# Designed miniproteins, single chains, continued (5): the designs that were tried, part 28

Each design is a single chain, and the fold is of that chain. pLDDT is the mean over its residues in the fold that is shown.

## One batch from the design tools (miniprotein)

Design m16943
Fold by ESMFold2-Fast:
Structure m16943 (fold): chain A 86 residues (1-86)
Amino acid sequence: ESQKRLEAIDEELAEIREAKERIKENPTPNTEELLERLERREEMLEAERVYIEQGKPEEAEEVGRELILKYIAEEKGIPVEEVRKL
């Protein structure tokens, strides 16, 4: 099971890296926003991957949730503590 999840993460990371390269080669007015979204997704997947490799799948799930809360807090301009209360 963990091996299948690692394979899925590696495949998605490869797709994200390819997409980032394509965006950089063909920039549009939205290039910075698109790269930021891909970088956030990449950060989440890399964090999950590290914890799965360490044999901590529960911690991998938790770090993913914390990153989502962080991104919501940043977009709404409120503290992460307030997002956690929702």
Scores: mean pLDDT 74

Design m16944
Fold by ESMFold2-Fast:
Structure m16944 (fold): chain A 100 residues (1-100)
Amino acid sequence: SYAEKAEEYAQKALELLKEGKPDEEVLQALAEARYYLYLALNPDLSEEEKEKVKKEVEEMKERALEVLKEAKENDKQKYEDFKERLELEAQKIIEEAKKL
């Protein structure tokens, strides 16, 4: 199911964060988790609407990656705070997916 995929990708994002893997890999896993959670919550989406959501999620990932890259170079505290927020978001996706 889409809920199971959302939980799987969110769990992967948490594991990548704990292992200190590249931010791009973490954000990719989280983007996939967000996408599948949205599909699980919205079962009546057309294929065109699903593709639009996928593009929106990809754009959000690209913007987040740029913010993280700038913070990593210029503001270590902001960088660590952002990473903590990604961890909390992944955990919330897991909790929401389990309720479905």
Scores: mean pLDDT 89

Design m16945
Fold by ESMFold2-Fast:
Order: C-alpha cells, then structure tokens, then sequence
Structure m16945 (fold): chain A 77 residues (1-77)
C-alpha cells in the first residue's frame, strides 16, 4: 500500500545518502578523483532508479539496508 511504499522509498533515499557519504569521504581523503566520484554517483543514481522501477530489486535493497541498520544498532549495545 501507499504507506509501505513511502517507507520503502524513505529507506532507499537514506541508503542512497549513506552511499553518497562514502563516495564523498573517499574523494575528501584523495582515494578517488572528482571524475570517479561523479561517475560513481551517476552509477548509484541509475541503480536506484532501476530498483524503484523493479519491485524485486527494491525489496532486495530495502531488506539488505534494514539488515545493515540492525547490525549497526547491535554494535552500539
């Protein structure tokens, strides 16, 4: 339903922001070039656009991200 889709969309947007943060950190640390960072962000955007169009890919990404967040919460205990 609409509420479930909104929740999944919010989780995917948060995952995308986390991935962007990793790319930005790599650029800041000199591990990648500005061109590589731009290309990676475009690849991420394309992958997430495909995932939004494919319910199976969307569900897989949401599940993986929820597992990642649960593991991070356990580390803080």
Amino acid sequence: GAAEEARDDALLEQLKKDVYSVIDKALENGEITEEEAEQLKKDVDEYFADARADPAKRQRLVSLYERYLKNKEKEKK
Scores: mean pLDDT 74

Design m16946
Fold by ESMFold2-Fast:
Structure m16946 (fold): chain A 71 residues (1-71)
Amino acid sequence: ASPQLVALDQYLSQYGSYLSADTLLQISSLLSPEQRAQVPHLLAALVERDKPKGPINPAHEQEALRLAQAL
């Protein structure tokens, strides 16, 4: 996997619970199907979004989008 995809996956592993479903879907739309296969924590965060884990945090949303846009 590219270092940028690894960085995005690691960030989503740590902070995915602070991202809205809309932001997670936006990140997914920026990735190709091949890139999405290299970011398994994106789909994990979407699936687990129905569980209350924490409040949405705009700073974590912005950083995750920045990492996805850098691809």
Scores: mean pLDDT 78

Design m16947
Fold by ESMFold2-Fast:
Structure m16947 (fold): chain A 99 residues (1-99)
Amino acid sequence: MEEVIKKLYELYEKYKESDPKLAFLWFVYALLLEYLTGKMTPEEALEKLREKVKEVGLDEEKLLKEFEEALEYLSSLSEEEREQVIKEIIETVELALKK
């Protein structure tokens, strides 16, 4: 788990200049995994996203709202459903890294 999160942040750093949109997606997945694994509170995740959105010059209001809605949805899931979401994110990341 920690290795996957670390790899996502490394992908952000690697692609942030060549493909900012893809890099930002990797950063969002890293935040979601840290939240889902209990390493970060929803408030901490939202604050980190806010700082990154300001840094990269994206639509802060829209992205923060969408992320907050995602966190609310994830918080409504059972433990089994949360484990399934974690698995799906990891499989998506591993598939993207298979190239």
Scores: mean pLDDT 78

Design m16948
Fold by ESMFold2-Fast:
Structure m16948 (fold): chain A 100 residues (1-100)
Amino acid sequence: MKDKFTATRRQQAAQLKKYIENTKKTIDSLIKNSAINKEQSQKNLEVLAKQLEQIAEFVRQMAEQAESLGDTATAEELRRLAKEIEDLRQKLIDQVKNLS
C-alpha cells in the first residue's frame, strides 16, 4: 500500500507544479491589466498573495506527512514547491508595492 500513497503524493506534487505555473501566468495578466485598472489589479494581487500564504502552509503540512510515512523524496519535492510558492507570494507583495 505504500506504493499507492507515494503515487498519490507524487500526483499532488505534479498538480502543485501546474498550479504554480498557472499562478505565474495569472500574476503576469494582472500586472498587464493594471494599465487599465490599477486599483482592481492591486486588490486581485493582494487576494492572490493571501491564497498563496495558505497554500504554502498546506504544502508544508503535506511534506511533513510524506516524511512521517517514509516518503522522503516526495517530502523534499513538496518542501521545494512550498518555497517556490513563498517566493511567488513575496514577488506579489513587491508588485503591489510597485503599483502603489
Scores: mean pLDDT 77

Design m16949
Fold by ESMFold2-Fast:
Structure m16949 (fold): chain A 100 residues (1-100)
Amino acid sequence: EALRLALRAEESLSLAIMALTLGDAEAAIKALEEAIRLAEELARAVADDPELTALLQAAIDHLRQAIEALRQGDLEKAREYAYQAARHLVAVVRRLEARA
């Protein structure tokens, strides 16, 4: 269950990065919002794991910063925050896989 949520969050973020590359800010925001929703659901599922919770909180913070940058019209900053969020989600996936 937790790994499935992490993979879905990563997929939504990948869609957001694609939308950013195409200059589609509205599609990017929608995909970033879905990634946040999935990451928050995952954080609740792993609330007793401080390491996973910290990685997920860092990812969520960067996803929120990416949305704010897009609302300001700063596509470069939005891409930077999206890539930082992706690195944290990759770390979450790897840690969940190591526990299987």
Scores: mean pLDDT 88

Design m16950
Fold by ESMFold2-Fast:
Structure m16950 (fold): chain A 71 residues (1-71)
Amino acid sequence: SAAGEARANARGQAAAARIAEARKLTEKEPDKAYVYVPESASEQQIEFAKRDALERYGAPEAEVVRVPALP
């Protein structure tokens, strides 16, 4: 239980840090779309998310960020 809570907190902190860093980069590089997917996402789901981001944001480039599941 305590070990599970520590792992969940560590994953949450890692995910938040990656999201914060990607958002910081997005402010500097608005022509790049960032797509956040769970670590368990399949390659097919990632491809769908990339295509959707390119269509919705009109950005020429999309970067996929895998994040741990949020609580």
Scores: mean pLDDT 66

Design m16951
Fold by ESMFold2-Fast:
Structure m16951 (fold): chain A 74 residues (1-74)
Amino acid sequence: SALLEEAKAEIERLAEKAKEAIAAGDWEAYQRYLDEIKRKLLEALDRLSPDEAAELVAFVQELGKELQAFIEEV
């Protein structure tokens, strides 16, 4: 749905900013972006069907793995 795709796009943009913060050594900015991702996730879950909510949760979990892998490389 449009709501699911919008939520994924917003969260992906925040994850990209989180990667930039990691590369810069700005762990305060990194934590703020993680908090924003959590907020966007919770807001979207209230508006999505159960199947779409499960898909969004899986998407965010995969982004979390990518961020952890990126931290291990720097």
Scores: mean pLDDT 85

Design m16952
Fold by ESMFold2-Fast:
Structure m16952 (fold): chain A 63 residues (1-63)
Amino acid sequence: EELNKEYIEFLKKLQDEYREVKAKAATLPPEERERVLNEARQKISDKLLDFEKEYEKKIAEKK
């Protein structure tokens, strides 16, 4: 698939993951809820950074 479509699909998956974590966190005590949400944000940030890094490599290899 085109990188553009791949990027959009990747963002959608991250949004879906976060929504699921939010729903799960709603059943937890406030302190645990905050931890779970912070972990989810960190994982999403790490995944996005890794994807961007690989995307840059692909662009740099092809002019």
Scores: mean pLDDT 76

Design m16953
Fold by ESMFold2-Fast:
Structure m16953 (fold): chain A 80 residues (1-80)
Amino acid sequence: MSVKEQLLELIEQVKRAIEAKDYAGALELLERMQELILASDFPEEVKSRALILLGRAKQAIYDGDYEAALRYLDELEEVI
């Protein structure tokens, strides 16, 4: 499984966790995604943009803005 395939599966898991109101689980999955992106061989531009979107999704969850978190995850799917 490629890093891209792993990240796409994790994005779907994060979305399911948010829909299930498992925000702690969603944050743990987002941390795992951050580790994968940082360790990846993605181009610098892709890595940078992905990390920004991931950070925004995390912040949205902390702020209780779950609709914004889902939108940032959709944007992340388009970047990777």
Scores: mean pLDDT 88

Design m16954
Fold by ESMFold2-Fast:
Structure m16954 (fold): chain A 96 residues (1-96)
Amino acid sequence: MEPLSELERKVLDLLAERPMTEQEIAEKLGVSQSTVRRILDRLEERGLVVRDPVTGKYAPKVSESVIRFALLFPETAKEVFGEDEVNYLLEEARRR
């Protein structure tokens, strides 16, 4: 998988704090909503985020492959998803 861009990482870090709409992400990063939409579309294509159709909020996608990745490469996972999110994923893996 190709590496994430700086903006893609910032979006993932922001979503690791809490689910956010496209508008909220744009306001926090100081970029246009069209820029955020392009980034979110790419992250959805990569299976890294999911959109709640009811609230319009985006969140990091938790999957078995992502949990395994966090277990094998915790430092890289912390860079991609943030430390708190990786700690959450590791706790989920322990419960399974």
Scores: mean pLDDT 70

Design m16955
Fold by ESMFold2-Fast:
Structure m16955 (fold): chain A 100 residues (1-100)
Amino acid sequence: SMSFLKAMEVAAKVVNKLMKLDDEKFLAFAEEVAEVMLKYPEARKAAEEVLEAAKLAVEAKKANDAAKYTGSLLRILGSLTEGALAGGEELRKELEELVE
């Protein structure tokens, strides 16, 4: 339960930072997050899902599709939570360093 709560907390911090960035910086930061996650074999699938959802979020924002944008952000949050849980404490620490 504590590991899950910590995974959710770091995922929420990452999504919060993404929401404050313009489209170009949004993709660049999402790629940086995915690169960190890809170092951890258990988080690889989650990393790929984060990157795919980030691209969909930018497309939705450009199309002014609020529902698809929100759905993509929720997908990023879910995939980050899964990845941060699967990758363990070391991955969670690296993700926290990216948002601080």
Scores: mean pLDDT 89

Design m16956
Fold by ESMFold2-Fast:
Structure m16956 (fold): chain A 83 residues (1-83)
Amino acid sequence: SDAETTQRLVEETRKALSDVPEDLLELLVQALTKIMNSDMPELEKTKQLALWIAAATDAWLGTRTNNQADLERARQVAEDLIA
């Protein structure tokens, strides 16, 4: 049911960030899925989720304000979380 929780969070993310460019949205979804499915210590998982929330916020704001710097920061953080 952790898998069920992850799937629901991914679906909610796709709906909330539907206006975000599809390539960036897919990176954010991949990063979230990796964090949620990772068997990492709770503190490390919490830190990565905090970074993910910041990236999702930059993606949302960058899309709304047409701010390329915010979109590039979101992309970089999502890619780093996937690596």
Scores: mean pLDDT 88

Design m16957
Fold by ESMFold2-Fast:
Structure m16957 (fold): chain A 82 residues (1-82)
Amino acid sequence: NKAGEAALKELEKALAKETNESGKLGIQGAIDLAKETPLTAEEIKAAAEIAKLVYEENESEKGKETATIVREALEEAYKKAK
C-alpha cells in the first residue's frame, strides 16, 4: 500500500537523522509496527499530530529534537500518501 510504503521510507530517513539512542529505539519500534500493520494516510496524519503533542509536552531539548524529526517524517509521508 502506497501510504504504508511512504511511512516506512520517511521513518527510515528519520532513523538516519536521529542521534539520541532513546530516539533511535522509538523510531525503530515505529518502523517495526508499520511493517506489521501498514498505515493508512489518516493513521499517518494522526501519528504526526501525536508527535507534535510530544514536542509540546517535552521538557528536554533531545526529546523535542526527536519529536520534530518524527513529526516531519510523518508529515512528509502523509503528503506522499495523498
Scores: mean pLDDT 75

Design m16958
Fold by ESMFold2-Fast:
Structure m16958 (fold): chain A 83 residues (1-83)
Amino acid sequence: MAKELILEALRRQAEAARALKAEHSHSDAEIEELLARRERELEEKASEEELREMAEKVREALEALRAAQAAGPSPAIAAVLEA
């Protein structure tokens, strides 16, 4: 289950990141490629040590994304529209 939990957390993190990145005109394809690569790595290696590290990083990243979203997730889009 550890692998599945980490992949679910990564997918949710990516969805939140895509919402934020869209504000900067960032490519969603890059985020999807990163997720696909991480998913393959987890499928291939599946070491407990690696999964633990990944889970910690995902937790930290999700906290950061939540804080950014709470601050108002569309500042870059607003700036572009004002220009």
Scores: mean pLDDT 59

Design m16959
Fold by ESMFold2-Fast:
Structure m16959 (fold): chain A 65 residues (1-65)
Amino acid sequence: SAMEKVLEKAREGAKKGLSKEDIVLAVVQLGTELKMPTEDVIKAAQTILNNSAEEAIKLLEEYKA
């Protein structure tokens, strides 16, 4: 459920036209607030920074599974 909320936040940021950096900040803040493992938060942030917004969302969906 925490990862699902993080994925939803990333989709919202992309839909709103936020920069990758702003999407990462929002995702990290939410993941930290939800007390996700630090390694999972870092993996999500790196996925967003290193990929297009669309590809990052697909990769996060795979990571969630």
Scores: mean pLDDT 76

Design m16960
Fold by ESMFold2-Fast:
Structure m16960 (fold): chain A 100 residues (1-100)
Amino acid sequence: LSRDEKDLLTILDYLEEIVEDAEKGKLSKEQFIRALRFVARLLAHLAARSEDPEIAALARTASERLQEIADRAKAGELSLEQAIEETRRLIEEVRARLAA
């Protein structure tokens, strides 16, 4: 795996831990939203610095999707359960793209 691929996988693993903590009731909805926004910023930084255009594109798309999930959850358009499910789908989608 390239350095950028390893960095992306590490961020996804961290995001999965956040999702698991939320599912176990360890995070409030507000804490989950803040955590998603933090991970979105990490992904945006990876996208900006990555010399691999495929990793940059994946990181950018994931960042934008996490920001959308966080914003919709904050607006009351998504429950915590729905925001968790959308985030899990995003993790699976990005991991599948990397395994291709």
Scores: mean pLDDT 90

Design m16961
Fold by ESMFold2-Fast:
Parts: sequence; C-alpha cells; structure tokens
Structure m16961 (fold): chain A 55 residues (1-55)
Amino acid sequence: SLEEVAERFERVARELVEGVDRVGSDAFTRSPEGQRLLRELARLHEEYERLRAEE
C-alpha cells in the first residue's frame, strides 16, 4: 500500500521533471499535462501521508 503509493509518486514526479527539462518549468506547469501531473502528485502525497499516519 505505502510502497505502491510511493512508486506511483516517483513515476509521476519523474514525468513532471522530464516535462520541465524538455520545455521549461513555466511552459510545462501551465500545460494541461503539467497541470494533470501536479494534481496527481498532490493527491498521491496526501494519500501517502494519510496511510503513513494510519500504519
């Protein structure tokens, strides 16, 4: 559970970094893909913290 969330977080974070490296931070974070990845990253972070508090 925690491990699976951590793996997903790492994957999403890696995609975000790769996108930023390709087109720049401002351009990528304002793109639909960048916005989707940022929202997913935030959601996974919240889920990780919740599970960590429970276990």
Scores: mean pLDDT 79

Design m16962
Fold by ESMFold2-Fast:
Structure m16962 (fold): chain A 86 residues (1-86)
Amino acid sequence: MLTEEQKEKLRKLAAEAFNVPEEKVEVEDAPGGHAAIKVNGVLRALVPLSEVEDGSLTVEKIKELAKEKLEKEIDEGIELIKEGVS
C-alpha cells in the first residue's frame, strides 16, 4: 500500500508527465502490486509499486507506461474497425 508521501510524489510526476494540474491527477492502489494513475477520472497508467517505493519511477517511465496502454487500446480499436469494415 502506498504512503501519502508516495501518492503525493506520484501525483506530481504524473501531473508533469501528462502536462495537467496535480488536482486533476488521482492515485490509487491497484491489484497485482501496482498504483493506478487517473487523470480527470480516466485510467492512464498502471505503475509498479516497487518502482514507486524505490524512487526509480520517473516522468519518462510514466509516459512510456501510458503510451504502451494507449498503443494496446489503439491496436484493439483498429481490430474492431477492421471487423466492422470487413
Scores: mean pLDDT 75

Design m16963
Fold by ESMFold2-Fast:
Structure m16963 (fold): chain A 86 residues (1-86)
Amino acid sequence: MAEEERFNRTVAEVEAEFRAAVEALKANISPENIAAFRETAAALVERLRAAAAEMSDPELSKLLAEAAERLEGLAAQIVAHAEAQL
């Protein structure tokens, strides 16, 4: 239960911050805002990886590591799309 609660909280916080970063970039696509988005996404990926390393439950650890990989890939796609609009 305690690890599941930490998992759910970490995922919810990362999703909320990622959504906010996407909306900020979408509001004004500029080299400066793309750089800010890259930094935010990188920090969120590291937060998920750090949380995965702290999990004693191997299933929750794997899910967080997979979430980090997916967020990293999605962030790269968003950046590529935004750069194409410059």
Scores: mean pLDDT 87

Design m16964
Fold by ESMFold2-Fast:
Structure m16964 (fold): chain A 74 residues (1-74)
Amino acid sequence: SKKEELLREALERGRKLVEEMLADPSLSDEEIQTRLALLLGEIAERLREAGLSTEEIREIVTEVANEMWKLLEE
């Protein structure tokens, strides 16, 4: 489904950003948080433009955020 495709795309984007950030030991906690917030905002915008409901956007953004924070645990 379109929702499943968008979720997969969003998760892949989130995982890639985390991999890039973990590969760069020079990043501050503030820079990490800023990059995470920017990506989540861009994902939410992309999903809204794709015609998803507010509930579907919330579900996907929450899942992506949880996955990214799990990978960055501390």
Scores: mean pLDDT 85

Design m16965
Fold by ESMFold2-Fast:
Structure m16965 (fold): chain A 110 residues (1-110)
Amino acid sequence: SELEELLKQAVTTAGMMVTVLTMHIANKVPKEEALADLKKLAQEFTKLVVQAALLAGKPDLAEQIAKKIDQTLKEAESLSIEEMLELFQRTVLDILRQVYEALGVPLPGS
C-alpha cells in the first residue's frame, strides 16, 4: 500500500541519518556541515511520516511528530556530532515505533 511504501522510505531515511552522522564522526567533519546534512534528512523523514499519518487519517499524530522533530533539531544545535547521533537514533526509533503502532502496521521483522 502507499502507507507501507511511505513507512519503508521513512525507515530508509532514518538509517541514512545514522550512517551520515557516523561517517561525519569518523571523518572529523565540522559540526556545521554535519548539522546541515542532518537537517535535510530530518526534513525528508518528517515529510514521509507526516504523509503516512495524514493518509491514515491521523492529523494529530502528524502534528505531534512534526513538533517532536522540530524540537529535536533545535536541541541538536547545542550538541556535539556524537550527541546528535545518540539523540537522533533514539528519536527516530521512538517515532517509527509510535507511528507503526498507531497506524496498525507491523514493524519490519515483527
Scores: mean pLDDT 83

Design m16966
Fold by ESMFold2-Fast:
Structure m16966 (fold): chain A 69 residues (1-69)
Amino acid sequence: SEKEKIREEAEEELERRARELTEEWKEYLATSTEDPMKLAIEGLRRVGDLVSEVLEERQKKLAELEKKK
């Protein structure tokens, strides 16, 4: 169904962006002179933002589908 496709696309997008974020974060950690604790907090914050963005986009697509019914 169209709803299933939207959910599958959101899962794929989350996996893709998580991989990209992990690669970016590894580069940042390798070059950063910042305190490790601050880096850990920043990393967790970035993960939270990523999850929120993907879930918000998923909800928008589902809402648009319901509106078009």
Scores: mean pLDDT 77

Design m16967
Fold by ESMFold2-Fast:
Structure m16967 (fold): chain A 83 residues (1-83)
Amino acid sequence: MESAENMIKLLERVKSRLEDEEEKKLLEKVIEVLREIKENADDDAKVEELVEKNRELFEEAEKLLEKNKEIVLEALKELQAEK
């Protein structure tokens, strides 16, 4: 559960630093899926279904994050500084 919350926080910060509106929308969709996973955390079958159904979305997000790795590292440092 905590892992999903931490990922949502990271992706929200990355999204705020992106200039590309399409990339922002892609991360917004990923954040929504992660929120659904968090909401259904007590239903293992539903979580597995959501992950499998959104596999392509996660792959696209992974490529986007790799492309914007510097922004991801900056966002991660900001989250660590809020400790």
Scores: mean pLDDT 78

Design m16968
Fold by ESMFold2-Fast:
Structure m16968 (fold): chain A 92 residues (1-92)
Amino acid sequence: MAKKLLEEAIKEAEENIRQHQTSSARMAATPEGKAVTDKVNALNDEVKKTIEETSPLGEEGAKILREKTKEANAAVGAATAQAVAAMREANA
């Protein structure tokens, strides 16, 4: 059970990283989008380090990784929403 929970948590974290990369790539053509891409890359690196650190911790590692992935998703979502709003308001 612990191994399966950890494997699922790792897959979910990796999928979220790929989704963030795909989303930010569409915005990279703008200065606001470039800032989001840089933030996404920094957060994804943090999640990858968390995966490496939590891998030997089994079920407890899965819980830590899922919580970290949720925090990263919230931060990227907020940054993306702000960039989209800024691009709409740029009027240039």
Scores: mean pLDDT 73

Design m16969
Fold by ESMFold2-Fast:
Structure m16969 (fold): chain A 112 residues (1-112)
Amino acid sequence: STLEEFARRVLTEIVVGYTPESLAEAFEEMARIAEELGLLEMAEGFRRLAEYAPTLSEEEVRKIAQLIPTMLLEGNYSLLEVGEVLREIARIAVEEGAEAAAEYMLKLYEEL
């Protein structure tokens, strides 16, 4: 699955392989991986989130930054399930706006 490969690359290249300097940089790297895999709608969503990230509070940045590593390393989620969640986040960012996608991620964090 291309979506599973996306989640695997996020795990290896962003979460484990490299620590981004900011949440914006993390979303830019997710957009790059999505574009390389032909997931163009996901790439657009993560670029919108990267532009929005500087508007978040320090507490919101901390929660959102912990969401993906927790799901991939400590949660009961498969790579495909994480990929599906990331696709939904990107879809919300494109269709409803980056603020709505950030709110969705904050809700997911509280449910972990």
Scores: mean pLDDT 86

Design m16970
Fold by ESMFold2-Fast:
Structure m16970 (fold): chain A 80 residues (1-80)
Amino acid sequence: MDELVQQFVDAVNELASKLKDPEKAKELLRATGEAARAMRKKPDNEEVRKYILEGLRAAQAGDVDEVIKYARKAVEAAEK
């Protein structure tokens, strides 16, 4: 398994466990799952990797909206 994807998923799961809003946590986990799938589909795509890395940093900073934004961008990049 790609180490970057695992680090991203782990960081997001930790962030989600600390959220008091269950709807926001579900949105975060759904966006993250789609982004992880995009990375598995295109593991060598630089744009997808860049957005996953940005999402990881946002998750480590506790910024839920930023994680969702970059997760969505990773999915969009994989669809090109």
Scores: mean pLDDT 82

Design m16971
Fold by ESMFold2-Fast:
Structure m16971 (fold): chain A 92 residues (1-92)
Amino acid sequence: MEELRKEAEEEIEVLKDEKASELEKRKALKKLVEIILTSEDVELQLEILERLREVPRSELLKGFLEFVSGVSENEEVRELARELFREMFPEA
């Protein structure tokens, strides 16, 4: 759904914004979780995860990637989340 892609892009921009509050970033990640878990579009889910490479590292992003890697029903989505976790948090 084109609207879900636009919503995901808006939430990713919030995560990239250094002026965004902790609350705004938590809300953005919650919306991205909802999109990933409820969307039937695996390509959209993978695109969202790849876009997270552009997001500054944070405990919130770390927890998001750990969560998605454990709960997504799609193996490709779980594998990409694990790969991103390993690349972005190598000392974790």
Scores: mean pLDDT 80

Design m16972
Fold by ESMFold2-Fast:
Structure m16972 (fold): chain A 88 residues (1-88)
Amino acid sequence: MKTAEELAKRLGLDISPEELVDYLTEILKLAGASQEEIDEFLKLLREGKSVDEVIDFLLKAMGIKVESREEAYELLKALIDYVKERKK
C-alpha cells in the first residue's frame, strides 16, 4: 500500500501502513461516515491514488474544511493520537 506508506511519512508517524489505515477507518466511523464512504476510502488506497486525493476524500467524508495542507496534516495526526489514546 504505497499511498498509506507515503501518508504516514508526510504525517511524521512511526506506524505501519496497516495501522494507519485502521486508525483512519476508526476516525471515519467516529465522524459518522457511511459504509459506502469507508469502502471508497479503502478503494482509493488499494488503487494507489495520490496522498492528496486521499486527504481530500477524508476531509470531505468527515465534513471538515481546512485552509492548508499543513492544517490537514496536523488535524489528521491529532485525530490519530486521540484514537490511539482512547483505545488503549
Scores: mean pLDDT 81

Design m16973
Fold by ESMFold2-Fast:
Structure m16973 (fold): chain A 95 residues (1-95)
Amino acid sequence: SHMEELNQELRRLHQALVDQTDFEFLKEFFLRYPELGVELAAQAILILRYAKEGYDVPPELLALAESIVRVAEEVGFLEEARKLAEEVLEQEKKL
């Protein structure tokens, strides 16, 4: 499913960023790549939503998702990311 693909992409990002959960690093990264920042923040919001709904999400992935959401808030695209995440959730409910 698309949800499983998004979870795999976020896990791949976690492997690449395992030593780089510093807010300043992530902030600078997403300011340089805002489109990627919005997409990753939307994925992070989905991961946090699935964890709240009782899905078994690894603690490291939750920590990374929380960091990404916080950066999105600081750089001013959290609302755009939330809208994208809500659209994905509504599409999943129709399936």
Scores: mean pLDDT 74

Design m16974
Fold by ESMFold2-Fast:
Structure m16974 (fold): chain A 89 residues (1-89)
Amino acid sequence: MEERERRLREVEEEARRAEEELRPLFEEARERGLALTPELAAEARALAAELAPLREEADRTRDPELIREVFEREREALVALFERARALA
């Protein structure tokens, strides 16, 4: 059953591309010393807790669609948190 393995590789490639798009945000945060406020840190923990069951399911099933969904939701959440951190800086 190579079809699932092929789809997993495709999702991994998409994830790599998304990570490259996020790299400038991580670099900016590091260079500027952007720290999450207690409120933003609480939101980040809440999002991590919300995504944990989906991540666990994705890891257990190795479902490419579920892996993609978890990654996209994490990417969207990280972008939103960085934008809010910038606004507060």
Scores: mean pLDDT 75

Design m16975
Fold by ESMFold2-Fast:
Structure m16975 (fold): chain A 70 residues (1-70)
Amino acid sequence: GEKVGEMGAKLGGSDRAHAGAASTGGYQAGVELGEDPFKAGLGATIGAAMSGNDYATAEQAAEGARLVLS
């Protein structure tokens, strides 16, 4: 859920379970930029952390992931 995604964002890690809600935006960004769903999870966590929110919206996570992955 949102809380596990939030924990992943705070830690800046690549934990699959913790990338929950944030991974949705990262999936879209990762598919476009890296064509790799695994990178999407990492990008989502980084994107959420960069957005400065405990749990970024899908759009915020995707935007942050694009900046990092591109």
Scores: mean pLDDT 51

Design m16976
Fold by ESMFold2-Fast:
Structure m16976 (fold): chain A 80 residues (1-80)
Amino acid sequence: STKEEKAEALKKKLLELGVSEELAERVKEAVIKGASSEESRELQLEIAIELSKKDPEFKEKALKELRETNDEEALEKLEK
């Protein structure tokens, strides 16, 4: 499969999980264009925040992972 096909599949999966269309499209474009590590991290965090609003168990797992990596900035954003 091509990079474009993988990006489209990822967008579809994110939408099915309940991620917003705007964020899912941004993720697709980032995969196609090649995002920086910083941009990729921010997109992953935004996905985690949106999914956490619908699934408290997912939120707790994400918070545990972030605590283990000492990512204070991501923890602050996700805890809200």
Scores: mean pLDDT 74

